# Designed miniproteins, single chains: the designs that were tried, part 24

Each design is a single chain, and the fold is of that chain. pLDDT is the mean over its residues in the fold that is shown.

## One batch from the design tools (miniprotein)

Design m813
Fold by ESMFold2-Fast:
Structure m813 (fold): chain A 120 residues (1-120)
Amino acid sequence: MEEKKREALLEEAKERAREEMRRHLKILVETENADEVTVEYFEKLIEESIERLPEVAERYMKVLKLEPEKAAERAAVVVVTATSLRMIGSLITIELLKKGASRSLASEEEIKVYEEMEKK
């Protein structure tokens, strides 16, 4: 009954979130602070975040009692915001690692990106 409409709303929300996150990634690349390995890592973060969007929307429906349309829209905003902040934080952390900062401050993924850069 409402399942097809709910699926369509989630797919629209996913596409909107992907477009916005890719826009943020382009800005980060244009600042010359993101190399190829970092860009590949960020593209992976974007796709992993998109796959989690339905779960975020379901939490909005269950916890905040939002209608499916509003839940999907809010999930897209949250996914975009959280992922964009994570990309910025990771970029700063990787630059600190390059300058000799402790690996204990970094995630395993950030350390892997740094180690791939060091192979050059």
Scores: mean pLDDT 82

Design m814
Fold by ESMFold2-Fast:
Structure m814 (fold): chain A 60 residues (1-60)
Amino acid sequence: SMKEQLEELIEKIRNAKTREELAEYVNKAMMVLSESPEAQASDRLELAKAAREALKRLEA
């Protein structure tokens, strides 16, 4: 399901070791959300939060 794909990608975002890996997983998650009519604003906010926190971790 879309929820399972998004959840897996968010986990990969949280564990990304480089900014390049982070960008790849974020782009894949954005594609999943754009192709899924069931996607809600809350799903996009969850992705944004995970990406922001991962970026802060990688810049630390």
Scores: mean pLDDT 85

Design m815
Fold by ESMFold2-Fast:
Structure m815 (fold): chain A 81 residues (1-81)
Amino acid sequence: LSPELEAEVLEALAIMEAALGKRSGDFETAVKGLKKIAEELKKLGFDPTGVKRVIEEIAKQAREAGDTKSAELAEKYLKEL
């Protein structure tokens, strides 16, 4: 894969990770996967802002579901990214 195609695949994976987290309620796994995707985008020289917004949305949903630990983990990762 070229870096551009790899970035497109990573962005698609971010959407799937978020959808799976919402459906399963396993926000911790979703947040960890999304952080990895954002880090890979940064390593490829691409802007991770789109994935960071997905992490923010998952953090909000986790908090609304009562999963404060996953929401706090997401907030920590956003600060690190």
Scores: mean pLDDT 82

Design m816
Fold by ESMFold2-Fast:
Structure m816 (fold): chain A 55 residues (1-55)
Amino acid sequence: SSQDIQNANQIAQGVKDSMETLLEMFGLLSESKKEQLEKNMKQLQKDILKRMKQN
């Protein structure tokens, strides 16, 4: 459903934002890490959405 898509997006974005903050705090945030986080966020969004649809 559209609500599941929105929920998956919000959760994935929250995880990305948290990881970005942690990496920045430890001085590990770089352009390549930001790109990897974006890729990981998209994958997480997809995985969450699949799980929601299986119930």
Scores: mean pLDDT 82

Design m817
Fold by ESMFold2-Fast:
Structure m817 (fold): chain A 72 residues (1-72)
Amino acid sequence: DIEKAKAYLEQAIAALEKGDVLAAIRYASQAKRLAADNPKVVEAITEAIKALAEGDVQKAIAYLRKALAVLD
C-alpha cells in the first residue's frame, strides 16, 4: 500500500524533526517493508537509516524526502 508507506515516511520525518531517532527508524523500517517492490524507495530509506546510524539527521531527512518524491 503506497499511501501507507507515504504516511510512515511522513511520520519518520516528523519524528526526526522532534529529535526522536528511534521512532524515525521504526517508521522508516515500516515504510521500507511496504515499498519492498520499489528498489529506488528501498535504497533511499536504507541510506536514510545509514545516515541516522552515523548521526547525520539532516542527511537522513533528505533521503526520506527523496523516498516520498519517488512514491508521488
Scores: mean pLDDT 87

Design m818
Fold by ESMFold2-Fast:
Structure m818 (fold): chain A 71 residues (1-71)
Amino acid sequence: MEKIREIYKEVLGVDSVKDDDNFYSLGGDGGLRGKIRKKIEKEFNVKIPLDKIGVVDTPKNAIDYVNKLLS
């Protein structure tokens, strides 16, 4: 899921992101959290309910969740 890592780089303005990096540690906030969610939803044509938004706090959790939705 290379594209999810690219979304994190784009939204956070960073050159690199690791699967277990917490996006708050990379300078993220609630607004950027929402942007990551929307970009993932658009890219994979999936829905991440607001009550599940915490899955985007790390690239790994977002990748695992999207893989589950696509299977």
Scores: mean pLDDT 79

Design m819
Fold by ESMFold2-Fast:
Structure m819 (fold): chain A 55 residues (1-55)
Amino acid sequence: SMREKILKKNDEFVEKYKKLEAERQKRIADRVASENKKLLEQMKTLIENLKKLLE
């Protein structure tokens, strides 16, 4: 059953690949969330600076 051994190894590889892809997607989501947080902080700083200019 050489073919059965190859199929089992392929199934294990597919599961490993799915796990790696899920980790990759999580990294992308975490990066986007981090960038959005930085943009919000920059916008808050700009609003505060505008308030100081109006004083």
Scores: mean pLDDT 85

Design m820
Fold by ESMFold2-Fast:
Structure m820 (fold): chain A 97 residues (1-97)
Amino acid sequence: SESREKVLKRYKEDLEKLSKEDKESIKELEPLIKEILEEVRKNVGELTEELEKKAEELLKKIEELKKEGKLSEDGIRVIEIELLLGIQEILEEKKRE
């Protein structure tokens, strides 16, 4: 079994175990996560001003959701894994080009 497949399986299992509030908070952050991954895709290996601004916005929204009790530490870990898996996919695609 491939390491990536094992990580993806665990990620899906962790997603199913999350609270309703965590799932709703992650859905609210999903568009911004996609925008961050798109910036990474356009500028692989570079920390652009636009990427920095989007990352700061994501961190601010995470802190606000934590203060409201809508996002747990487990929910944050799921977001981190989603970003890491997205970055890994982009890097692997670029290796094929």
Scores: mean pLDDT 80

Design m821
Fold by ESMFold2-Fast:
Structure m821 (fold): chain A 84 residues (1-84)
Amino acid sequence: MKVEDLEIGDSVPLTLADGTQRTLVVLGVSGDYISGIDDAGNLVRIKLVSDTEGIVVEAAAGAEEPVLKPGDRVTLDLSQVVKR
């Protein structure tokens, strides 16, 4: 599937540069940006650099430790998206 096919409530597996896998629940897609909630329930925004790669540009402050942090590079596994 494509990033444009993502809908609110879809669950997207993410792989960090170190191979760690996380999950993002989509809240919205706007241009090159995906907004969502990470595994810890924090609001995050990812800027797409390709159809399958992004950089975290914003993460919620105030969590004990966010699962996704600004500057993290993530790979989007669009083949494993769980639809709402």
Scores: mean pLDDT 74

Design m822
Fold by ESMFold2-Fast:
Structure m822 (fold): chain A 76 residues (1-76)
Amino acid sequence: KKEKIKEIIENTPFEKLSYAKIGKEAGISKGTVKKIAKELFGTTDKELIWTAAKTGKDGLEVETEEAFELMRKSLQ
């Protein structure tokens, strides 16, 4: 279950990333997605979760500047 959610996050562009979309794809509620994301990445911040999934880091290990830089690149 956790692996499927991580895979969905890794394969979703940040601008299209939402807990509702992940929940629909995984067949679970948005609230359950948030709970699992907190367990997997230590945070419910979408920027930190997306950056952690892309870099293989824990969400709590992601620096704010690193997250902003990666997102800036993804928007360009």
Scores: mean pLDDT 67

Design m823
Fold by ESMFold2-Fast:
Structure m823 (fold): chain A 83 residues (1-83)
Amino acid sequence: MTQAQRDEVDVGVLEIQLAVEKVAFEKATSEEEMKEHIENLKRIEKQLEDLRARSTDPAVQAAIDRLLEETRKLIKELEEKLK
């Protein structure tokens, strides 16, 4: 497996994790649950940032940038709901 293929797999895993957190957030009924999902999203954001820093494939970089934008938007929406 090449590094680019491994990075594509890592991106796919993070995309699935983001989708799971989005569904979990829609089902969250308590402030405590919402805070846990924000923490999970921030962890996903960090993993995407780390992957972006090491990736040299433009297609992989574009996929990461899209997921980072989605993750950051979701974190902001969640934080606004807690105010």
Scores: mean pLDDT 82

Design m824
Fold by ESMFold2-Fast:
Structure m824 (fold): chain A 88 residues (1-88)
Amino acid sequence: APISLEPPPDATLLDGEVSEGLAVLMKASFLPENDPRIIELYIRAGNLYKAAGDLANAKKAYLEALKIAEKIEDTEAIKLILQNLSLL
């Protein structure tokens, strides 16, 4: 099903890892829709959210990376993302 990834609330009120995740997601918004760099940025954001204990936003970030990886048929990225999702 389609999902919407919302940025976390005000970064000044969050742990450093979540604030870094927000910055990475903002950078991704300036890239072309199906750019492979967006996949890497979402995986990084998911890893940062997971490190902060924000499993809900980590899952959303990984699912957005998966959606893009499926569109460009990046089999290696799909496998990596599914592994990260299974560890949540």
Scores: mean pLDDT 70

Design m825
Fold by ESMFold2-Fast:
Structure m825 (fold): chain A 65 residues (1-65)
Amino acid sequence: SMDIDMAEGLIHMIGSVLGVEVEVTITDGEIEVTLRGDPEAVEEAKRLIEKVAKNLGVKIKKITL
């Protein structure tokens, strides 16, 4: 869907801005995210990703740190 594609793009942008490595997998309309980097940057990325998903009505299946 357009919303899930937008969420994926925004998640990658968040990773780029914060210097966090991001891997995104989409299964059955749900997003799974893996984040790697400095602990403080990863925590901030997680918060922003959760906000993006909530605002777009997209389901996050899992976030791995």
Scores: mean pLDDT 86

Design m826
Fold by ESMFold2-Fast:
Structure m826 (fold): chain A 87 residues (1-87)
Amino acid sequence: SNAEEEAAARAFLERLRTELGMSDEALAAIAGAMAVLGRVIRDDADLLEAIEVAIRLLREQLDSGGRELREEVIRELEAAREKIRAR
């Protein structure tokens, strides 16, 4: 359902904030771009997949406006991805 997808998206953004130290501005940009995987994050493998999907969706939107902000957010997500891989 849409409510379940929204809850999953909020849980993903919360994990980016609490575990990976992403800024509220970066999280708002990810949410505004709909660069979220709308499914439950169960483990670090699911979190990695969700980050990789967010990077891909933001890259697909670079020509839609806000390019500089999206490129910065992609860099933050790439750093977050490497932090999870190092666990």
Scores: mean pLDDT 80

Design m827
Fold by ESMFold2-Fast:
Structure m827 (fold): chain A 100 residues (1-100)
Amino acid sequence: TELVIKQLQEAVDTLREALARELSGEEAGRLLRETAEKFREFVKENPELSEEDKKLLLGVADFLESAGEEIAASTDPAEVRRTLRHVILTLEALIRELKA
């Protein structure tokens, strides 16, 4: 699980930097979709990962892709911030649960 926690933490760090940069909905949506693809590629490149770790990372990828699609058309900066913050908090909650 340490490898999974590292991937989740890197995603959180990337999204927190995005939140500070005040991205548009299209930019934020693209970043979330690209982050989802990185998780899928990581699973493909690391077949030695446990079945549980693979399912977790793929589930996170699906969540990120869905959030990215939702926010891509938004022109409201407050909506973009709320969506990015929600995603960050969800990933941070998952990291805490995995560390417990």
Scores: mean pLDDT 86

Design m828
Fold by ESMFold2-Fast:
Structure m828 (fold): chain A 87 residues (1-87)
Amino acid sequence: SSLEKRLEELEKKIKEIKKQLTELANSKEIDMEKLKEIDEELDKISEEVRKILEEAKKNGDKELVRRAIFLEAEIGVLKMQISVLKK
């Protein structure tokens, strides 16, 4: 479905962001501009996931609802990691 394809692209983007954050956390000097860009990208992805979740609930797509909820939880963890790196 169109919703599933949209969610798959967001899941792919989150996996890439997770790798970038791991690399930033292991760097001697943290690129603060890159952290800001990632933080803003996560906010945009979170908004899109929220929209997908609402449409999936309306459609009764239990699998897509579960995946969207798990992706929102992962975004929350990544936002927490960014907050730690900004200190």
Scores: mean pLDDT 88

Design m829
Fold by ESMFold2-Fast:
Parts: C-alpha cells; sequence; structure tokens
Structure m829 (fold): chain A 76 residues (1-76)
C-alpha cells in the first residue's frame, strides 16, 4: 500500500538523520531522535492495522540504535 511505503520511507529518513547526528558525535541527540520516531511511527502503523510494517519499523530503529551504541563505543 502507499501508506505502508510512506511510513517505511519516513522511518528510513529518520534513521538516516539520527545516524548523521551520531557521526558528528551527538550520540544522546541521535538516541532521543530514534526513540521518539520509533514510538510515533510504530504506534501509527499499529493504529492503521499495518502489523508487518510496524515490525519492519521496529527492526529498522533497533538496528539503528545498536549502530549508534557501536559508534559511541568505538569513539571512546
Amino acid sequence: SQTAQLLLDLARHEVAEALALAEQGKYEEARRTLERSRESLVSLARQLGLEDVAAQIEALFDEALERVERLEREAA
């Protein structure tokens, strides 16, 4: 569906923005951005009955959060 594609594209955009913050050393800002976007987009996908999309969004954000944690550890 067009709605499913839009939500996934928005999730990928938010992940890219957060990873750009992490590359600048802004790890706390990156994590907050990911956590807020994850909550909002997952909730919206579930409200629309798009359970598969909600799961995909969760996976994208969980991977991004792990990547931010890894970048912070490597910088220490």
Scores: mean pLDDT 89

Design m830
Fold by ESMFold2-Fast:
Structure m830 (fold): chain A 76 residues (1-76)
Amino acid sequence: ADEALREAARDAGRIYEEAVKMAKEGWSLEKLRAFVEAAADALTARYGPHGIRVTGRVYRGPDGKIVVEVEVEALP
């Protein structure tokens, strides 16, 4: 059943939404990165037994804008 993957994707989406709000509110890149990485690590700890990994990245793109990425992967 893909239930664990659906729940992980839902939780990852919530992390992404919160990080985007924080970025718009002017949170520093360092604080955004710390938040996203810690939250993604917590989801990987929760869903890892189901073969799921969650990764989060926060960086500046070539245009200087903050980019937030949260990725959910089913492990082989």
Scores: mean pLDDT 84

Design m831
Fold by ESMFold2-Fast:
Structure m831 (fold): chain A 73 residues (1-73)
Amino acid sequence: MLKEREELMKKATEEQIKEMKEKLRNGEKIEFKSDEMKGALLKAIEEEVKESFERMKEAIDKLEERNKKKKLE
């Protein structure tokens, strides 16, 4: 019983964080219900930024390789 409640609470929190991230991307104002929610959102954003940074770095590396090939062609 307690495990099921905990799983539901985790899913609800993840959904709220996802919605808040979408609002931030759209430039909408976000109101935080608690400091815990703010911390969870900041943590999720930090993880997303790290992933985006790695993907951007890969894209830049591929662009540099493409540019080098174009200079040789």
Scores: mean pLDDT 69

Design m832
Fold by ESMFold2-Fast:
Structure m832 (fold): chain A 61 residues (1-61)
Amino acid sequence: MTKEEALELARKVAEIMLEDGFSKEEVLRTIRLMAQTLVDKGYLTPEEAEEIVKEIEEELK
């Protein structure tokens, strides 16, 4: 999995959660957990995971 693929997945998850009535805080919590899981499984570096969370957080402002 590339960083770009993980970012697109994160955007899609955020979009679905917002449409289902979850708050921005709940969405960000879920994205952080997803990013950490991808680091733990070796798909992302911690730096790439941080970048993904930051991008989603900025998009939700």
Scores: mean pLDDT 84

Design m833
Fold by ESMFold2-Fast:
Structure m833 (fold): chain A 71 residues (1-71)
Amino acid sequence: MELEELISLYLEDETKFARYVAERGEALKDKPPEEIERFGRIVSEVLDFFERLKKTPEYQERIKKEIEKIK
């Protein structure tokens, strides 16, 4: 759910992604540490996912198919 939304935001506009992360991080500041860590891990997964895409053509092709499913 949240992971899919963040991937879509990053692909559409990196500035919107950064803004969403900042706003969500502030909203979670007073929440239990588990919620903050969970959100941080999701953000890290999104960033790691795109870094991995730069290394293999198969991952780039797979992302194109996933984007087509979302559209």
Scores: mean pLDDT 69

Design m834
Fold by ESMFold2-Fast:
Structure m834 (fold): chain A 96 residues (1-96)
Amino acid sequence: EKQKKGEEYAELAIKYLRENDFDKAIEYVKKAADYGVSLETLIRVGREARRLGVPEDVRKEIAEIFNEKYGDELTRLGRLELARWFGLPEEVIARL
């Protein structure tokens, strides 16, 4: 139930990333993380942010929100994989 709302919020976050409304995108990422999303959806958010050329600071903030809130699934994969999906530089990967 919660995860379904998280998926809906993740889709809204992607929509706002396409519209360059990064404040709303971050708001919906926080909501998506709070409700929970599938690993597939998290990867999709990261790939879309990278594909759309979203600024690195915004992509890093989104990655940090998911890393802090998503919990168990990200713990299994580690911060390096999350940073890879978001297309972050090696120096940023080391700090996630």
Scores: mean pLDDT 73

Design m835
Fold by ESMFold2-Fast:
Structure m835 (fold): chain A 101 residues (1-101)
Amino acid sequence: SKIDALMKILKDPSASAVEKLDALGELIRLGASKEVLVEAFQTLIDNLDTFSPAEQASLASMIVNEPRLGRESAVLAQKLLEHPNASEAAKAVVKRVFPDE
């Protein structure tokens, strides 16, 4: 399926950050299930160190703007904030939506 092909791109260590972010965007557009989206976002967070600060900020923006994640949005955002390689740009995106209060 197209969803399976997109998930393979996200898990491919030879795929660029741009290709992975594009594949994630396509999963969102296709209405992939909450379970698939959570796995997709978690996969990219686990490899956050392979992303530039701008690409990390794009990922963070996708996490905070996806209503289908529901409560998982806050969980994924917190995982990104706590990641040792999280850029200040990505943290700023998360903190704008989930302030430290």
Scores: mean pLDDT 86

Design m836
Fold by ESMFold2-Fast:
Structure m836 (fold): chain A 70 residues (1-70)
Amino acid sequence: SASLIEQAERLLAEARAIAAANPDNAEVAAALAEAEAALEELKKPGLSVEEEIGLLLRIIGSLEQMRLLT
């Protein structure tokens, strides 16, 4: 849904800020790439509510991993 995409965009903005503060950390960059890939998947039409929630949880997990790495 649009609301889930908006929430995911807010989470990804935080993830991008962490990556920008840690430019030499390849693991942080990889976690950001995972979150960005999940957001692009979330934008695709025809997803079930369960699939949308799963993708949002993947974005949250990537952000938490980035926080643990920094």
Scores: mean pLDDT 85

Design m837
Fold by ESMFold2-Fast:
Structure m837 (fold): chain A 120 residues (1-120)
Amino acid sequence: SAFDLIEEMEELAKKQSKEIKELVEKDVIEAKKKLQEMDLLLLEKFVEIEELILKLSEEEKKKVIERAIEALEKIIELLKEVKEYAEKVIKDEEELKEFTEMLEALIERYEELKERLKKL
């Protein structure tokens, strides 16, 4: 169901964000790779969710969209937590700037995905 995919997307984001926070302390390059991997996996699940939403009745669509927006908001909060953690532990100014700029771009994109869902 669409609700199951949304839950999987949220669970994946929680698991991957935790792993990225651990990597940020040890290997910023590997943390960046994991962030990109997480983003691709989340986007894949989002596309599947959107395709399912398009097949639903208007009443069911509204409920699924509301749940999907809630999940995206939780993902955005997780990305903000990763950013705050990176600012505390990354010692190199250039690496910190690159990593935080990546996180800010992802946050903006997930905010745009929320707006995209509102138009369905």
Scores: mean pLDDT 89

Design m838
Fold by ESMFold2-Fast:
Structure m838 (fold): chain A 113 residues (1-113)
Amino acid sequence: SEEARKYLEKALEYVEKAIEYAKKALAAATNPKGKAYLQKAIEYLEKAREYLKKGLEGDLEAVQEAIKYLQKAVSYLLRAHYLDPQAAEYALQAARYAQLARDYAEKAAEALK
């Protein structure tokens, strides 16, 4: 549907912003465990982006997978925020964008039912 497409386009915009800020967090990070969490978060955000693109073709199951990966990414970004003061602001901003992407992906999933 056109409504689902608009929500997926918004989700993709926010995933790109989340990836941008997560990469800035990784560049600023000094804590080895925080760096590992940021690397996992980036991996999950990139997988979410891939599944959201499949969602644009009407694949509801792909949108549901994207929601799962966005939730995992948020978890790792928040852990990095608490562990690494140098990365904290970028990691928190990335988590906020990932949460917005998830909200729009959930709206897209409902519009595809």
Scores: mean pLDDT 92

Design m839
Fold by ESMFold2-Fast:
Structure m839 (fold): chain A 82 residues (1-82)
Amino acid sequence: MKEKQKEEAIKFLNERKQELEKQLRDHARVFDEHETMEKLIEALNKATEKVKEYIEKAETPPSKEEIARLFAQEFIKELQKM
């Protein structure tokens, strides 16, 4: 049961990542900002990996709200390193 909840949590995280990546790529295509877009996608990938690791190591599967919050926090941290 907890294993399925972790799988659903990771799926939710991946869906949010894919949605944001699509929005970033669509923006870059309009404004020809491909280098900036690739840096943003790299930050998105790093944030996703950290949150995925957190979900896998967590004793209790986090809620969708907690995943969204953690993902936003890690993404902001990666953006601050740019």
Scores: mean pLDDT 79

Design m840
Fold by ESMFold2-Fast:
Structure m840 (fold): chain A 101 residues (1-101)
Amino acid sequence: MKEEIEELLERVKRLAREFWVAIALGERERARELAVEITRLARELGRLVLPEVSEEELEEVRRLYGVEDGEVEATIATLIREGRLGDAAAVALAYALAREL
């Protein structure tokens, strides 16, 4: 499980960087494709890390980012814990964009 969490976390971080580049360049279609993939991976990672995330951390994520998905919230909480605030924001924005499709 730990190795799977580390692999999924690295994938989320990589796609978050690509997502910010797509947003910065105005590549709307690419940003939407990345948003769907980031959301999928965030749910997969979130399922694995959710038991280790406190309810207080999940409530803080809901308050700051407006995410309404426990698995995605758990992934964002994990990124915040690692000091990866830019990646956390990318996951939250990707989730919002995926819902608008």
Scores: mean pLDDT 86

Design m841
Fold by ESMFold2-Fast:
Structure m841 (fold): chain A 77 residues (1-77)
Amino acid sequence: SKEELLEEAKRLGEEALRYLEEAKKEEDPIKATGLELLGIGHAIEAGLKLVEAGVVSLEDFRGLSAEELARLAIELA
């Protein structure tokens, strides 16, 4: 359902922001890169759930950063 997609998008967006913020604070470059990529992956999945739910267009999704997608998923869900 749309509600389930939005709940999943919110969870993924919250996880994405947590990873992206932790990456900024991580002193080890290898660990920082791993956290950033995890954050980006979760943000992409959150954005795709928003597109599937019909609340964001594919064009808008393609134009947004990982942080913007994550924040939008939290805001809309």
Scores: mean pLDDT 88

Design m842
Fold by ESMFold2-Fast:
Structure m842 (fold): chain A 100 residues (1-100)
Amino acid sequence: SSQQQQINNLNVSIDGLNTTPRADARAMRAMGRITDDDAALMDQLADMMNADADAARAAAQARLATDPDPRVQAILRAFLATIDDYNDTQAQRDQIINQI
């Protein structure tokens, strides 16, 4: 059905949103733009998002308020946008599933 195709497409989007922040941070570390500790922070935040997206948002916002590095701030802002997209995409998927 068209609903099943929409669910499949949303699952692909959710997977991308869940994995992209870690991959992007790793790539920036490989280019020498951020530290190993900065990349590890993104892994910790992504792990937190998988368990509790609101806790991850709060932690990312707190770090953004205190971190002086504009490159780390850019990563944290991108991560916050990713959390919003992740939550919205999951909500859209769940609405379609609940209609079946």
Scores: mean pLDDT 80

Design m843
Fold by ESMFold2-Fast:
Structure m843 (fold): chain A 100 residues (1-100)
Amino acid sequence: MSPAEKKILAHMHQAILAAEAGDAEKAVQHLLEAARIYAEANPDDEDAKKLLEALEEGLRTGDLDGTIERLKEIAKESKNEELKRLIRGIIQILELIKKS
């Protein structure tokens, strides 16, 4: 596992813990960091930048439903299976925030 992959997984884990604790803002901040690390590791991936922007807007507005919708669109347009997997994980954590 690459150093970037380890950092992404660490932030995804922290996002789950924050979501379970009912801390939506902290959970989204960790998801944003995971997306940022992914985008920096994949600078030519336009869809990775769209993911980062969607999460930044989600954190700013608090609109979880709108953020999930945007992420589903990005996943549909992406041809990168690794990015699609990351987006699916992020959506699951955002859904967890809604249930907490």
Scores: mean pLDDT 85

Design m844
Fold by ESMFold2-Fast:
Structure m844 (fold): chain A 79 residues (1-79)
Amino acid sequence: MTLSVAEFQKLLRDVGKNVSEEELVAAVRVFQQAFKLPVDGVLSGETAATMLQFSFGLKVDGVYGPATEAAVKQYVSEH
């Protein structure tokens, strides 16, 4: 399956409000499939970096650097 920028941003916005843990895992798997990452349903490492870079309009390089880390911390703290 493929996921657009708009669909991914919508999923990320909905995660904190209207998505169960099972639905979150399913969304992560769909994203992993779309970006050809290992499909394990775990929001960590390259999956988290790629997902957040894509969603927050950062450079998508799959590396969990300072900019990506800041975006993750903001998302987690608001969640």
Scores: mean pLDDT 62

Design m845
Fold by ESMFold2-Fast:
Structure m845 (fold): chain A 82 residues (1-82)
Amino acid sequence: LREEAERKREEGDYEEAGRLYNLESERKREQGKEIEAARLGAEGAEALAKDFEKRGDLESAKQARGVAEGERKKAEELEKKE
């Protein structure tokens, strides 16, 4: 799923890329892989932000980037606890 999400991002299909990253993030979270889940969640939010920008929805893009930043910080905090 991550490889498919990366491929969709490269194709410029940011909406589908975001969906696939978020799906894989949820799967990793269910497996107890919180660091991987947070990193994938950040990638998904970043892809959605680019989709919103492409559609001219700058406010939603800003919110999605805030989510991406939060997920990246969560991954960093989890790594420090190992």
Scores: mean pLDDT 81

Design m846
Fold by ESMFold2-Fast:
Structure m846 (fold): chain A 88 residues (1-88)
Amino acid sequence: QAAADAARDRAHRLQVEFIEELRKKSEEIWKELGKRTVENRKKRHDALKPLVEKHIERLEADPAAGPLAQRMREREENIEKTKKELEK
């Protein structure tokens, strides 16, 4: 129980830290780009993609974080699908 609770707490902390870092980096990128156009939105997503992938890999290394890692993967797939739809 204690080990499982510790693993869940680690996954939760990583998720909170990731969301905070993602928000800060997103704000910095928007300040640089200025306009929130479709092209700048794609550029922002591409700049953030390595951070998201690194976070998912960290979650996948912890069995207790499996469901969270899966949800993050699905979110990224949905974003890529949306990007393709916007290119039409």
Scores: mean pLDDT 73

